# Designed miniproteins, single chains, continued (5): the designs that were tried, part 59

Each design is a single chain, and the fold is of that chain. pLDDT is the mean over its residues in the fold that is shown.

## One batch from the design tools (miniprotein)

Design m18042
Fold by ESMFold2-Fast:
Formats: structure tokens, C-alpha cells, sequence
Structure m18042 (fold): chain A 91 residues (1-91)
């Protein structure tokens, strides 16, 4: 497996940053609508930001890609569980 080129890494990081920003904006919208608490939105956003940082590290360190993505999956699952509980509490 070949290391990503600088252009490929920059494109992947830019796409990731755009997706994470869109998700955080959606969390802010849900909190503003009262569908989740501000605390739940902030906690989910923090988990997503950590997942994004680890994904960037995985892209820069291909030899640790699988290890770092396993931690990303865990953080994303934790964020999803948190949001599921917050939405259920609001319903």
C-alpha cells in the first residue's frame, strides 16, 4: 500500500473538515430547535472533532491506519449513542 500524495492528503483533509463542520452545524440546529440538549450537542461535537483529528493522523501515518480508524469508529459509535439517547429523551 502506497502513502497518499500531498495533494491526496490535502483533498481528504479538506473533505473531512467540510463534513465535520456540516455535522456540527446540524447538531447546533437540533439544539436550537430543542430536539437535543446543548450539553448533548457539545459532547457529540467534541467526540466528532476527536474522531476527525484521529482520521487526519491515520491519513498521515498509513502504518497505523487500522489502529487509528478503530478508535475513530469507537468515538463515532459513542457520539451516535449519545445523540440517540438525547433524541429519545426529547421525544
Amino acid sequence: MEKLSPEEREAAIAALDAHVAALIAKLEELAAEGKISREAAERAAALLERAAELTKQALLNPERFDELLAEVDRLVEEAAALLKEALAAAA
Scores: mean pLDDT 79

Design m18043
Fold by ESMFold2-Fast:
Structure m18043 (fold): chain A 70 residues (1-70)
Amino acid sequence: SAEEMRARLRAEAERLVAAGEWRGYLLLGRLAFAEGDAEKAVEYYRKALELAGEDNKDLQEALKAAEEAA
């Protein structure tokens, strides 16, 4: 189910965050956005961009979309 898939993705994202990987925050941001929490998605995408570096175009685009929805 979609809920089971989201739970699995959240667990993976949290594992990546604990490992210091920016991809974890990207996944948490995507999950928050999909759940209708654009403000929380902005927070996670900003953290991902801080870790990945400002030149990450996919993160910049995701952040822009979330900011416009917040």
Scores: mean pLDDT 84

Design m18044
Fold by ESMFold2-Fast:
Structure m18044 (fold): chain A 90 residues (1-90)
Amino acid sequence: SSRKEELKKQAEYLEKLAEEVEKLQENPDELRKAMIQISLSVGKISAENLGLKNVAKLLGEALDYVQQDDYAKAVKLLRKAAEELKALAE
């Protein structure tokens, strides 16, 4: 299914972003731009699925923590969002 493949791909992108956040925290504007683009991509897939709404909420909370310079909490939420996307792809 193309939708399952797209959800898995977005999960992989979130995992990569979480792994690189320690490098990207040196340039918080680029990190914020990357997180906003991922949030929009998830929203474009479907807003009617309750699981996708939960993922969107997690991404919004992660972005808020980046704005607070709390990168550790942002990473935790990005990884949680990735796991939720993987679950939706199953």
Scores: mean pLDDT 72

Design m18045
Fold by ESMFold2-Fast:
Structure m18045 (fold): chain A 142 residues (1-142)
Amino acid sequence: PQDALKKAYETTAEIAEAMEEGAREALEAQRRDGRGAEVLREKLEEIVKKHNTMFTYSGMHAFQEAYAEARRQSPEEQRRRLEEFNELALKTPLSAVSGLGAALGIAAALLEQDPEVGAEMLERVLEAARKVKEKLEKLAAE
């Protein structure tokens, strides 16, 4: 059980690192030319293609569902739900890809509706992804 759990932590950490990098590149694109939401979707699709696993498919589904739902919610509710998914990713390491995926989906919707708030919230997802990666790496080293 321990070896299987270690591999799960290692795989999830690799995906969280890729999500952190994708979020960083999307934030840079948003600041440069306002293409943050487009770049974020492209980067998540690249992550799914590169890491062809159930974890990455789960993250993509969470992104798509959260993005669609966020577009029907107020900006205040979107910000609240994004923070909830960031906390969920930190508290449930093995489900972190789904939590981060959902948070990124909400960030994409916010970038389209309110670019300034969207950029701020994307920075919070980037920080959450970094902390998730570090936590998973420590768990894998046990």
Scores: mean pLDDT 86

Design m18046
Fold by ESMFold2-Fast:
Structure m18046 (fold): chain A 109 residues (1-109)
Amino acid sequence: SEFEEEFRKKAEEAVEALKKDAKEGVKIFGELLAEGIVSGHAEVAAKVLAEAVEKLLPDFEIEGKDVAELLEEIGKGLKAVLERLGASKEDAELAEAVFLNAADRVRDK
């Protein structure tokens, strides 16, 4: 799992970016998801990103969820984290929308 180890490190960097700049953090989360999908590791990418959000939201549940469900929960979790960090309503809603759109795309395939 060299991919999982490297991806987990990138996800931790994305969490630190999110705490400093909400828009940049969301962009990095989206880019990491795209990287995981393009490389054929969509399930691992969704799981690692969900685990990163779980560290910010201890009541976040990831067990038993498929890739699309994990993406939806990541979107909801990012919105909640961004609102807690004082991001604008527009930026928080955009973060949720990006991951909800990704979940819909996964289901359509």
Scores: mean pLDDT 75

Design m18047
Fold by ESMFold2-Fast:
Structure m18047 (fold): chain A 73 residues (1-73)
Amino acid sequence: MMEELIKKLKEQYEEAVKKRDAEKLYEIGLQYMMMGRYDEAIQALEEALKLDPNNKKAQMALTTVRSAIELRK
């Protein structure tokens, strides 16, 4: 079931990138963070920030997930 959710989220990510939907990319990034999929979360949040650089929520989320990855090294 978790693999099914990850696959669905990946499909939603590709669609949001094609549609240039910054808010959806931010939401997808948060979902990846909740699942511990930090590399995918960073990709989604960086894409959201490319479309909307002033999204402070996405900036904070990206900082949080990058810190989580560094702590694992």
Scores: mean pLDDT 80

Design m18048
Fold by ESMFold2-Fast:
Structure m18048 (fold): chain A 98 residues (1-98)
Amino acid sequence: RVEEESRRRIEEARERLSEEKREFLRKAAEEGGKLIQEAVDKTVSLASDPERLLEHSLELAREGKERGESEEDMERLEENMRRSYEEESRLLREREEE
């Protein structure tokens, strides 16, 4: 199926970034607590939509800071999510433009 072929390239990059992202979130959760652990599950469910994933991750970072989570951990979350979004968006655009 054309969609499966298109998603194969995206999923390869996503899996690499998702592993790094999950490891980062696990480390942050050990320091930050339950809020970040809950965010892991929600973030994974949004991984199929890069735009929603980015928006949700940025909102979680803001909420975490307001709730007293480490600002440095939240900044790293934002940075990692932006990198994931850029990579997936690039692959999608290459597929559409080529």
Scores: mean pLDDT 61

Design m18049
Fold by ESMFold2-Fast:
Structure m18049 (fold): chain A 90 residues (1-90)
Amino acid sequence: MQEELDAIEGPSRARVEEWQALLDPETQARLREAYAELMELYRETLKELEEYKDDEEKREEIEKEYAEKLKPLVEELREIQKRAAEIRAA
């Protein structure tokens, strides 16, 4: 899991830097905040899943909460990604 987190963080960071170069300062700030919040949520969720690895019911509850919290962050990142793609295509 730590190796998986490092692998996700590295590529995502490079992608965030690429998008930042294409976006206005306000959107760049929003992208950084959304990415940071996403990474923090992911780390906290992995930590909780490790604590409750032997409790299947609690793990399912944690996974459901993660999915609900993840949804708005993923949607925001998708909108920013779409904006960056449109700027690149122009």
Scores: mean pLDDT 71

Design m18050
Fold by ESMFold2-Fast:
Structure m18050 (fold): chain A 69 residues (1-69)
Amino acid sequence: SAEREEALVEQLREEGKKTLEYLKENPDEEVFERLLEHLRGLAEKLRETAPKAAAVLEELIRELEELKK
């Protein structure tokens, strides 16, 4: 349902913001790599069923890759 996807999108944005903030303060290359792998897998799985959630995950992946530099 759209309502469930909207709740998921909001949750992912909040969790993503907290994760980025944490990793800025506590950089760990292994944590970055494992998280990126998991997020890419989740985005791929969600593209058909929850495209808005997949888009949020793709934004988070981009921000994590920039932060890793």
Scores: mean pLDDT 81

Design m18051
Fold by ESMFold2-Fast:
Structure m18051 (fold): chain A 87 residues (1-87)
Amino acid sequence: ADVKEVEEVARQTIKVANEALKSSPEEAAKAIEEALTRLADVVAPEYQVGALNTGRASVGLAKDEAKKEEGVALVIGFAEYVREIVS
């Protein structure tokens, strides 16, 4: 994948995760799932499983209003990790 494309999608994923904090749990879960699916599509194969597993875990957490912040934190942490490894 193009390093610049991976960096851009990771930045967009962080933005979506931060915006999800302001959304309903259902909307947050959907946005997180879509963002991490896009991230999985652009990362190198060795990171795709991590992106998809983070998506499944964070979507489950985001559906619970009490755990939405925890779900968002998982998304941000993974996207920042991706940015660090491609920088």
Scores: mean pLDDT 80

Design m18052
Fold by ESMFold2-Fast:
Structure m18052 (fold): chain A 85 residues (1-85)
Amino acid sequence: EVIEKLHSEDVNEQIEAIKELMKRVEDEAFVRQALPALEKLLDDERLGGDSVKEAVKEFAQKIIEVSTDPELIEAAKRLLEKIDE
């Protein structure tokens, strides 16, 4: 479903998936399932571009803002570090 779209070769599908994750950012179980897929997306230079990186950055920042789970906050910080080099 949404997480599967993060592995799509279509940048528009990747961005749509990240927007759906943003709507469900308070669903910590769902966010936790999505984090490995987002990390893989950032590690694969063939997947995504600047638009996808910006969407992931916005989502990671939102997790840090709203999450009460220290593990999710640390995972979001790792996503930001991958984007910033």
Scores: mean pLDDT 75

Design m18053
Fold by ESMFold2-Fast:
Structure m18053 (fold): chain A 82 residues (1-82)
Amino acid sequence: SELEEILRALLERLGYSEEQKERALELFKREYEELKKTLKEKLSEHELRQLAMGRALLEVGREVGDENLIEATEEGLESLKE
């Protein structure tokens, strides 16, 4: 998907390894499936994918200790709230 390509490109620019990029994609897919089960009738597919991407970035950032990625992702997720 386009978001998977964006996620890979972002992490590549930040110097993440192939293993870390694959981990982020795994987390994205897991978060998307969980959000779809609970929120598919309340959020659009676009909103579900954006939230899943944010959750994946937070988790991989925490796993590698990337405080800048964590902060930027938290700010991005807050901007999605009304």
Scores: mean pLDDT 81

Design m18054
Fold by ESMFold2-Fast:
Structure m18054 (fold): chain A 75 residues (1-75)
Amino acid sequence: NSQLAVELQVFRQNHGDAYLRKVGLGGVSDDKLLKALNLLKDEARNLGDLVEGYGKDKSAPYNPALIEKLKKLAS
């Protein structure tokens, strides 16, 4: 999904690869991350908030449970 690829790139631009590495996703390929994000879209319909909303306000609370789901699905 090209839209999910754009969302992932926006996340990387706003938070950098260092953030993904810090939360345990730094070694995961974009292909695996995009597949995991697509699966989470069916469970939790807030991928825009996960990527764009958080990227616009770095002080905003981030859902750590979504990171754990991403790590589990992308492994």
Scores: mean pLDDT 59

Design m18055
Fold by ESMFold2-Fast:
Structure m18055 (fold): chain A 85 residues (1-85)
Amino acid sequence: MDEKLKEAYKRRALTYSWEEQLSLAESMIKMLQWAAKQFPQYSEEVQRLIDEINEAVKAKDKEAISEQLARGILLLGELSREKLE
């Protein structure tokens, strides 16, 4: 798996403003919810990630938010490989 790519996304997310990180986290949750509906075989994995994002936001942990955003980007990237109707 693309560990280098995950680390690059995490580092970039850490440079964002707090308000931008919160906005991105909310957008990521919405995208993940949509993806779970399109790819039901991944719904449990997606739900776990949504829970981790919510926990990071509640804790106001910028590092944790950045980590989960990077994971979300990679997961959505993998799902985008499948043809969707």
Scores: mean pLDDT 79

Design m18056
Fold by ESMFold2-Fast:
Formats: sequence, structure tokens, C-alpha cells
Structure m18056 (fold): chain A 56 residues (1-56)
Amino acid sequence: ADDLPAQAVQVITDAGLDVDDAVRYLTAGPDNPNAVAQIAANIAAGTTERVSLTGV
């Protein structure tokens, strides 16, 4: 709820991607802030793997 969605938006934007397109591609439905944040982090890191932010 806190800054995860905003951080995901930042990371996706910094990677040169569209946030709405990324969310739609991932979820095919309503936005999921956890999924968006994980994918944004993976994109920024140059990977397509999902990342567990809780378990780092």
C-alpha cells in the first residue's frame, strides 16, 4: 500500500516502458501492486524473473 506502486511506476518509467502496458501485460486485469513492483524491479535489474520483495 505504501510506496510500492509509486516505486514500481518509477522503475518502469526509468526503464523506458509504459506503466499501463506493463500492468496489463502482467495481470490481464486489475493492477496488482505486488506483481507490478516485482516486475518493475526485474526489468530495472535487466531480468524477467519474478522477485520476492518480502523474502530479500
Scores: mean pLDDT 52

Design m18057
Fold by ESMFold2-Fast:
Structure m18057 (fold): chain A 66 residues (1-66)
Amino acid sequence: AAAQAEADRYVQGTLGGLRDAGKTMDEATVRANLAAGFRKVAEVARQEGDNETAQHYEALAAALEA
């Protein structure tokens, strides 16, 4: 699915950046942090009436939690 592929790209990018910076973080923790961030973005988008953007970020958050 497109949302899962996009979510996986964010996870791999974050893990790569952490590795390059000499930091370690569990993939599950990275996924949880990204999902929380995307849900926050979706909440703000819904408050602004941007349901399309909200739905997109909710789908990314759900894919990160699966």
Scores: mean pLDDT 82

Design m18058
Fold by ESMFold2-Fast:
Structure m18058 (fold): chain A 74 residues (1-74)
Amino acid sequence: SAEAEAILAEFEARAKEILAQYKAGKLSKEEALQRLGEAGTEAMDRLRALKASGATQARLLELAGRYQEELLSL
C-alpha cells in the first residue's frame, strides 16, 4: 500500500539522518544505535497497525538490519 511504502521511506530517511549525525560527531554510537532501534520499532508498530503483509514487515527488518550493520562497521 502507499501508506506502507511511505512508512518504509520515512524509516530509511530517519536511518540515514541518524548515521549522518553519528558521522558528524553529534551522536555517540550508543545514542545512534538507540535512535535507530526506536525508529525501527515505531515503523514496525505503524506497519502492524495498518495490517501490512509479512513481506512488507520483512522489508522493514531487512532495512533496519542493513543500517544497523553499517553503523556498527563505523
Scores: mean pLDDT 90

Design m18059
Fold by ESMFold2-Fast:
Structure m18059 (fold): chain A 70 residues (1-70)
Amino acid sequence: MTKEQIEGEILLSLGRMYLSLGRKFASQGDTEAAKESYEKAIRLFREALPYLPEEARELIEEVEKEKAKV
């Protein structure tokens, strides 16, 4: 595994944590906390684009769709 792949995977993992938090807050009716967590996830996935472009792009689309629903 290259240093670039490791960096990308760290960013995607952190982004997935915020995505999970966003989903949890959305399920609890905390739309403000949900949106904030989704925004953090999107930012991290965008940072991962140079390292893992296909996976990062897919995750960004998913988070933006979920954010739009809350």
Scores: mean pLDDT 85

Design m18060
Fold by ESMFold2-Fast:
Structure m18060 (fold): chain A 58 residues (1-58)
Amino acid sequence: GDRAAALAAATALLSKAKDQEELNAAGREAYRLVVERYGFDDEEADAVVTEAAILAQS
């Protein structure tokens, strides 16, 4: 579904980060992507990006 696609895309972005600075920047980009491309609200987008960050870090 849309949430699974958004989570996968956010996780892929965060997994490409080479350091903590890039991870923070990727997190902001992932949030924007989830809101603007996948149409989630702020609360749902925050949950998806948080879950994606956990998955990206194992």
Scores: mean pLDDT 81

Design m18061
Fold by ESMFold2-Fast:
Structure m18061 (fold): chain A 133 residues (1-133)
Amino acid sequence: MTAIIILTGSELEEGIAKKLAKKLKEAIPDAVVEIVTLSISSSLAENNPELLEELKKEIEEAVRKILEKHPDITKAIIVRSSSSNDGHAEYMAEILEKEGVEVKISPLSLDGRNATEEQLEKVVEEVKKLYEE
């Protein structure tokens, strides 16, 4: 089974993330869609090694919970929000790959604050393209 993971860096992005999740579930009904909201912002962690380690543990715990909930996941597609950085998506991918999951990261990030319908549809189409590979 394929999982689509929407990685957000703020609770303020959950509304847009849920809207994207709904569109993805409708466009790719055979995939599981999960939202991961990081409590520590990428900008705050960037200059603080202790917070970066806490953020990494938060990502590890989120992956563990997703795989426990959906033990039949063999593939994942990660869509990150603009408030999370590429390094956090790459770290999540590394953890998933260690668990035997094939991972792709969307080249399009989600504007979790201001995404228009057109921007959400572009993200959906990119995820569909990655899913069909």
Scores: mean pLDDT 82

Design m18062
Fold by ESMFold2-Fast:
Structure m18062 (fold): chain A 83 residues (1-83)
Amino acid sequence: AEARLQALEERVNELIKELEKAIEEGDVEKVKELLEELDKLVEDNRDFLQSITDPALQARVQALTARMLEAAKKAYEFIEKAE
């Protein structure tokens, strides 16, 4: 569980970094593609994340979810302003 969570955290951090770069560059299509990748990553790992009962790992899941939600919010605000 821990190794899978770490791999997921690393992938999410990479996607957030790419998404922030795409926003900075004004690349609306890339932002949309990265949002779709983030949504797919969340869906593919939903059951795994819900299966975590260890309090320390749950805290990491909550922090990860918060980072993803903030990144998605910034991306949607950027798309709305660009369109």
Scores: mean pLDDT 82

Design m18063
Fold by ESMFold2-Fast:
Structure m18063 (fold): chain A 95 residues (1-95)
Amino acid sequence: KLEEIRKAYEDGVKAGEAFLENLKKQGLYEEVLRYLRSILFGKEVEVSDEAKRIAEEILKMLDELAKKNPAFAAGVYGVLLEAYAEVIRKEREKA
């Protein structure tokens, strides 16, 4: 049981990493993460309809994953939070 939970978490981390790399290849990585931030903090952000759609689907997917496989969802959340922190750091460094 513990081994299965650990594997689910690791699988979630890998899935999250693969998803973020796909966004980077599409040039949507920063735009999607900025839109997710705007939802949480109410900051006005101009992003494409595609970035909005992807961000909304991510939130919906994470909610469903948390209900069905919380360990897997935790892995995905961890990767997304790390990426979000990186975007915030870069914004603060660019005056």
Scores: mean pLDDT 75

Design m18064
Fold by ESMFold2-Fast:
Structure m18064 (fold): chain A 67 residues (1-67)
Amino acid sequence: MKNDDKLTEEDFKRIEEEIKKNGKDSPLVKALDPDGNGKLTDEEFEALKKVSNLTDEQIERLKKLLS
């Protein structure tokens, strides 16, 4: 079990709602975009997927929220 080390589906829902409310000013988005340009690249989403145990579908949903 490694739920403490990775995001769960419930954690993802909370992140999704937080991003929906705060958009690019979200702490998560700022962590993925340290340059502060407010735009996330496919490479940054790939890195998030590898460390956060998110599915391709969840990553696509995050991309749509940040478009």
Scores: mean pLDDT 66

Design m18065
Fold by ESMFold2-Fast:
Structure m18065 (fold): chain A 81 residues (1-81)
Amino acid sequence: SAEEIEKLKKEIEKLHKEAKELLKKYMEKQNFSQEEIDAALKHLDDLKEKLLKVAETDPDLAKKMIEILKKEVEELKKLVE
């Protein structure tokens, strides 16, 4: 449904924002260069755009991917001091 797709898109946007902030902090603490950090963050932006399209075309697959990403974000939180 359109309502379900909009809910998935909002979850994707929220996870992306959190993942981007955590990855930046993690990479800065690991002494990655600004160029490497910028490249990694741009890669996350590109993945977000692709996942938003998956939510439109295959909502069930998007739900499974979101669940995996939620677990990955929680693991990344544990790595950020």
Scores: mean pLDDT 87

Design m18066
Fold by ESMFold2-Fast:
Structure m18066 (fold): chain A 68 residues (1-68)
Amino acid sequence: GREAAVALITAALEAKGLSREEAERVAREVVDLLLQGRGREAADLLISHGLSPEEADRVLTRAHLLLT
């Protein structure tokens, strides 16, 4: 569900040095973009916070499975 996807993305962002509060805020925005079908914008947001394109793709693929 949504909270599992948020938790997954939050952990990935914390690994890049974001605080829990900031990581959770960004993770919620990423999940909202995914639910709108805006996967490219979701990937761009993750990359802007320090994920590689490959890391962003892996995280978003797993998050999508948690949302379906």
Scores: mean pLDDT 88

Design m18067
Fold by ESMFold2-Fast:
Structure m18067 (fold): chain A 95 residues (1-95)
Amino acid sequence: MLEEEAKKKAEERTKKLLEEILELQRENVGIEEEEALKLPEFRELEKLSKEIEEERAKLEKELGKELSPKDSVTIPLFEKIYEEILKELKEKAEK
């Protein structure tokens, strides 16, 4: 099923992206926020953070409860990536 393939790919992509985010944070410890935002990588993280916040707000509204700090990042990021991969796989199947 396309859904199973999309889920596996989304789990791998989410894991890799979270590792990249943690590594970027470790390498840039002590950099002022204003200086960090001038780097292309940090601008992409800012955009991603806003998208995660929007998905988190949607999920919290649907669940009727607040997510833990870890789940507030991981779950919305996985859902966004999963939907994107599933859409790509469906479009590829239909050509």
Scores: mean pLDDT 66

Design m18068
Fold by ESMFold2-Fast:
Structure m18068 (fold): chain A 68 residues (1-68)
Amino acid sequence: MPSKEEIEELVEMVVNHLARRYGWSEEEKQEFKKKLLEYMNSTELKSILEAQGLIGQKASQLVQEHLA
């Protein structure tokens, strides 16, 4: 199973990519990172591939909510 550190690295990578793409402030970036980390840490993941799929889906949902 992926470690908490591996999950945190995935969240950091995704959040940094989205922040650059959408021009988020540092505060918005940190808030988004917190929400993603809370979600990812609430699930029992069996592989890094499963973590990558889940983070992509959740990040997409949160971006849609933020931009709506």
Scores: mean pLDDT 74

Design m18069
Fold by ESMFold2-Fast:
Structure m18069 (fold): chain A 63 residues (1-63)
Amino acid sequence: LEEELEKLRRELEETQRRLEALRAQLDASTDPVQQLQLAAQIAVEQSRIRRLQREIEELEKKL
């Protein structure tokens, strides 16, 4: 359980870094098609972050 928590926390941190990179690309982009694609990728990463946060909370309650 504790080892699983550490793995999930690492995955959350990696996902947050990817989200930050995508937001930076979106801010630099002037192409509407690219902006739409980046926004979609950002939404996927945000959804992943929410899922990971829920899993971490559930595991923390089991400890």
Scores: mean pLDDT 83

Design m18070
Fold by ESMFold2-Fast:
Structure m18070 (fold): chain A 63 residues (1-63)
Amino acid sequence: PKKIVAVATPEALEAAKAAAQKLKEEHGADVEIVVAESVEEAIKIALELKKERPDVGVAVVAP
C-alpha cells in the first residue's frame, strides 16, 4: 500500500497530525508521523527515508 511519512518538529506536530488526517480521508494514504528535534534533523531523516524507501512519500513539517 502507498505510505507517507511526515517528519515534524515539535512546534509543527499538531499541523502534521491535521495534514496526516486529511491525507488519510482524501487519498486513503497510510501516514506515519516521526518527530524530529530540529528542522535540520527533520531534513536528515527525510533524506534517509527517501534513499531507503523510494516508494514512500516523505514530507517535512516545520514552523
Scores: mean pLDDT 78

Design m18071
Fold by ESMFold2-Fast:
Structure m18071 (fold): chain A 86 residues (1-86)
Amino acid sequence: SEAEAILKEGENLIKTTEENISKYDLSDEQKKKVEESLKLAKEYAKLAAENVSDKEKKNAYIAAMIGHLLRAIGVAVDEELKKRKA
């Protein structure tokens, strides 16, 4: 089903993002920020799957999921680059 496809693709994107971020030596504070963003991405994937009949809501939730994934990446990369300058 479309709902199952959205959940599977969302889970795969979240897993890939988490694996890529795991390469960075992050502080506990930065790890918590990343974990919270990944948690929100997962919640929006579920909301998108629940709203497959409403294309506008579905697409908005997918966009929110992607936004939180990008935020997790940004937090990890930005903090790593800041540490390299200290």
Scores: mean pLDDT 83

Design m18072
Fold by ESMFold2-Fast:
Structure m18072 (fold): chain A 69 residues (1-69)
Amino acid sequence: VPERLRPLVEDPTWHVERLPNGALIVVREVPAFGEYQALVFAPDGSFLGVVTAPTREEALAKARALAES
């Protein structure tokens, strides 16, 4: 995990997934909006984007699609 992303992966409110291509996805519920946000990072730690969805499963699916693009 890139050092600068360590606070996100060590925060228990974030769910973290490392993809086979080396990309990192971190997802959390956003209570204020009643949705889930997933942050997507490239293997080098650069930010690729953010996706939102009403469920964690949908947010992860969208994030994986973004990471594979």
Scores: mean pLDDT 72

Design m18073
Fold by ESMFold2-Fast:
Structure m18073 (fold): chain A 73 residues (1-73)
Amino acid sequence: DPLQSIMDYLRENIDKPPVDPEEAEKRRQELIDYAKKNKIPLVAPNEDALEQLKKTLKELGFSDEEIEEMIKN
């Protein structure tokens, strides 16, 4: 499950929401790089999985707008 792999990577390698903008941007870039390297589409197979992915990314400090941009690409 590509979504589970992304969520597991985030939980293991990225802790809690970032306290500063530089750290937030670094985490966002790490997620994008991870997805590209592993050929994981940031596309959910269903609506429930999409909501779970959005929730996880939001907990890591990503904005709803940033999450939408990551998923659409």
Scores: mean pLDDT 65

Design m18074
Fold by ESMFold2-Fast:
Structure m18074 (fold): chain A 103 residues (1-103)
Amino acid sequence: RVEEIADALLADFEARKMGPAELQSALLSLYFAGYTKEEVLEIARRLAERTGDKRLPEAVEQAIDQLDAGAPEITLYAPGPVLTEDGTVVERDQVVVPIERAA
């Protein structure tokens, strides 16, 4: 199951040229779907081994810790220019995302 999810995300990464923020969002969606922190981090580690992005597990762990602490927003790793809430493009290695806790 964990390996199947990692394979599916890797296929999406290659086919759609997914960025680091998009991969992190997909992994966090698994956490919201009821996967444990340990399962999500195992998937992140498998993706890191296959994509070469060793930062992915640490970034996902940080985001999960922010969610567990009740933070209203999370920090995702996203190197390069990012669009802020006021429409300004800034150069950062991180993007702050509001938690969309829909009913």
Scores: mean pLDDT 67

Design m18075
Fold by ESMFold2-Fast:
Structure m18075 (fold): chain A 83 residues (1-83)
Amino acid sequence: MISLEDIANFLASFDLDGDGTITREEIRKVIHDPRLRVRYDSLLNQMDKDGDGKVTGEELKDYLHTKGYNLTDEQVQEIMDKL
């Protein structure tokens, strides 16, 4: 079971620019293990609904709703603000 804190910590680990947007490039800079890269690339593909290679707050919110998290825009913004 993944908590909101675990999700925020996960996202903060990959936002190297501090712009509140996570890209595959940022994940690849942090993760050098090919197995972990495949796992996180898969996670990004699930969140990246537009296929633009970036995860926005709206895409994150939609992904979390599919996983059973009923987050408001304000709660998503709190997660993004930790980046």
Scores: mean pLDDT 61

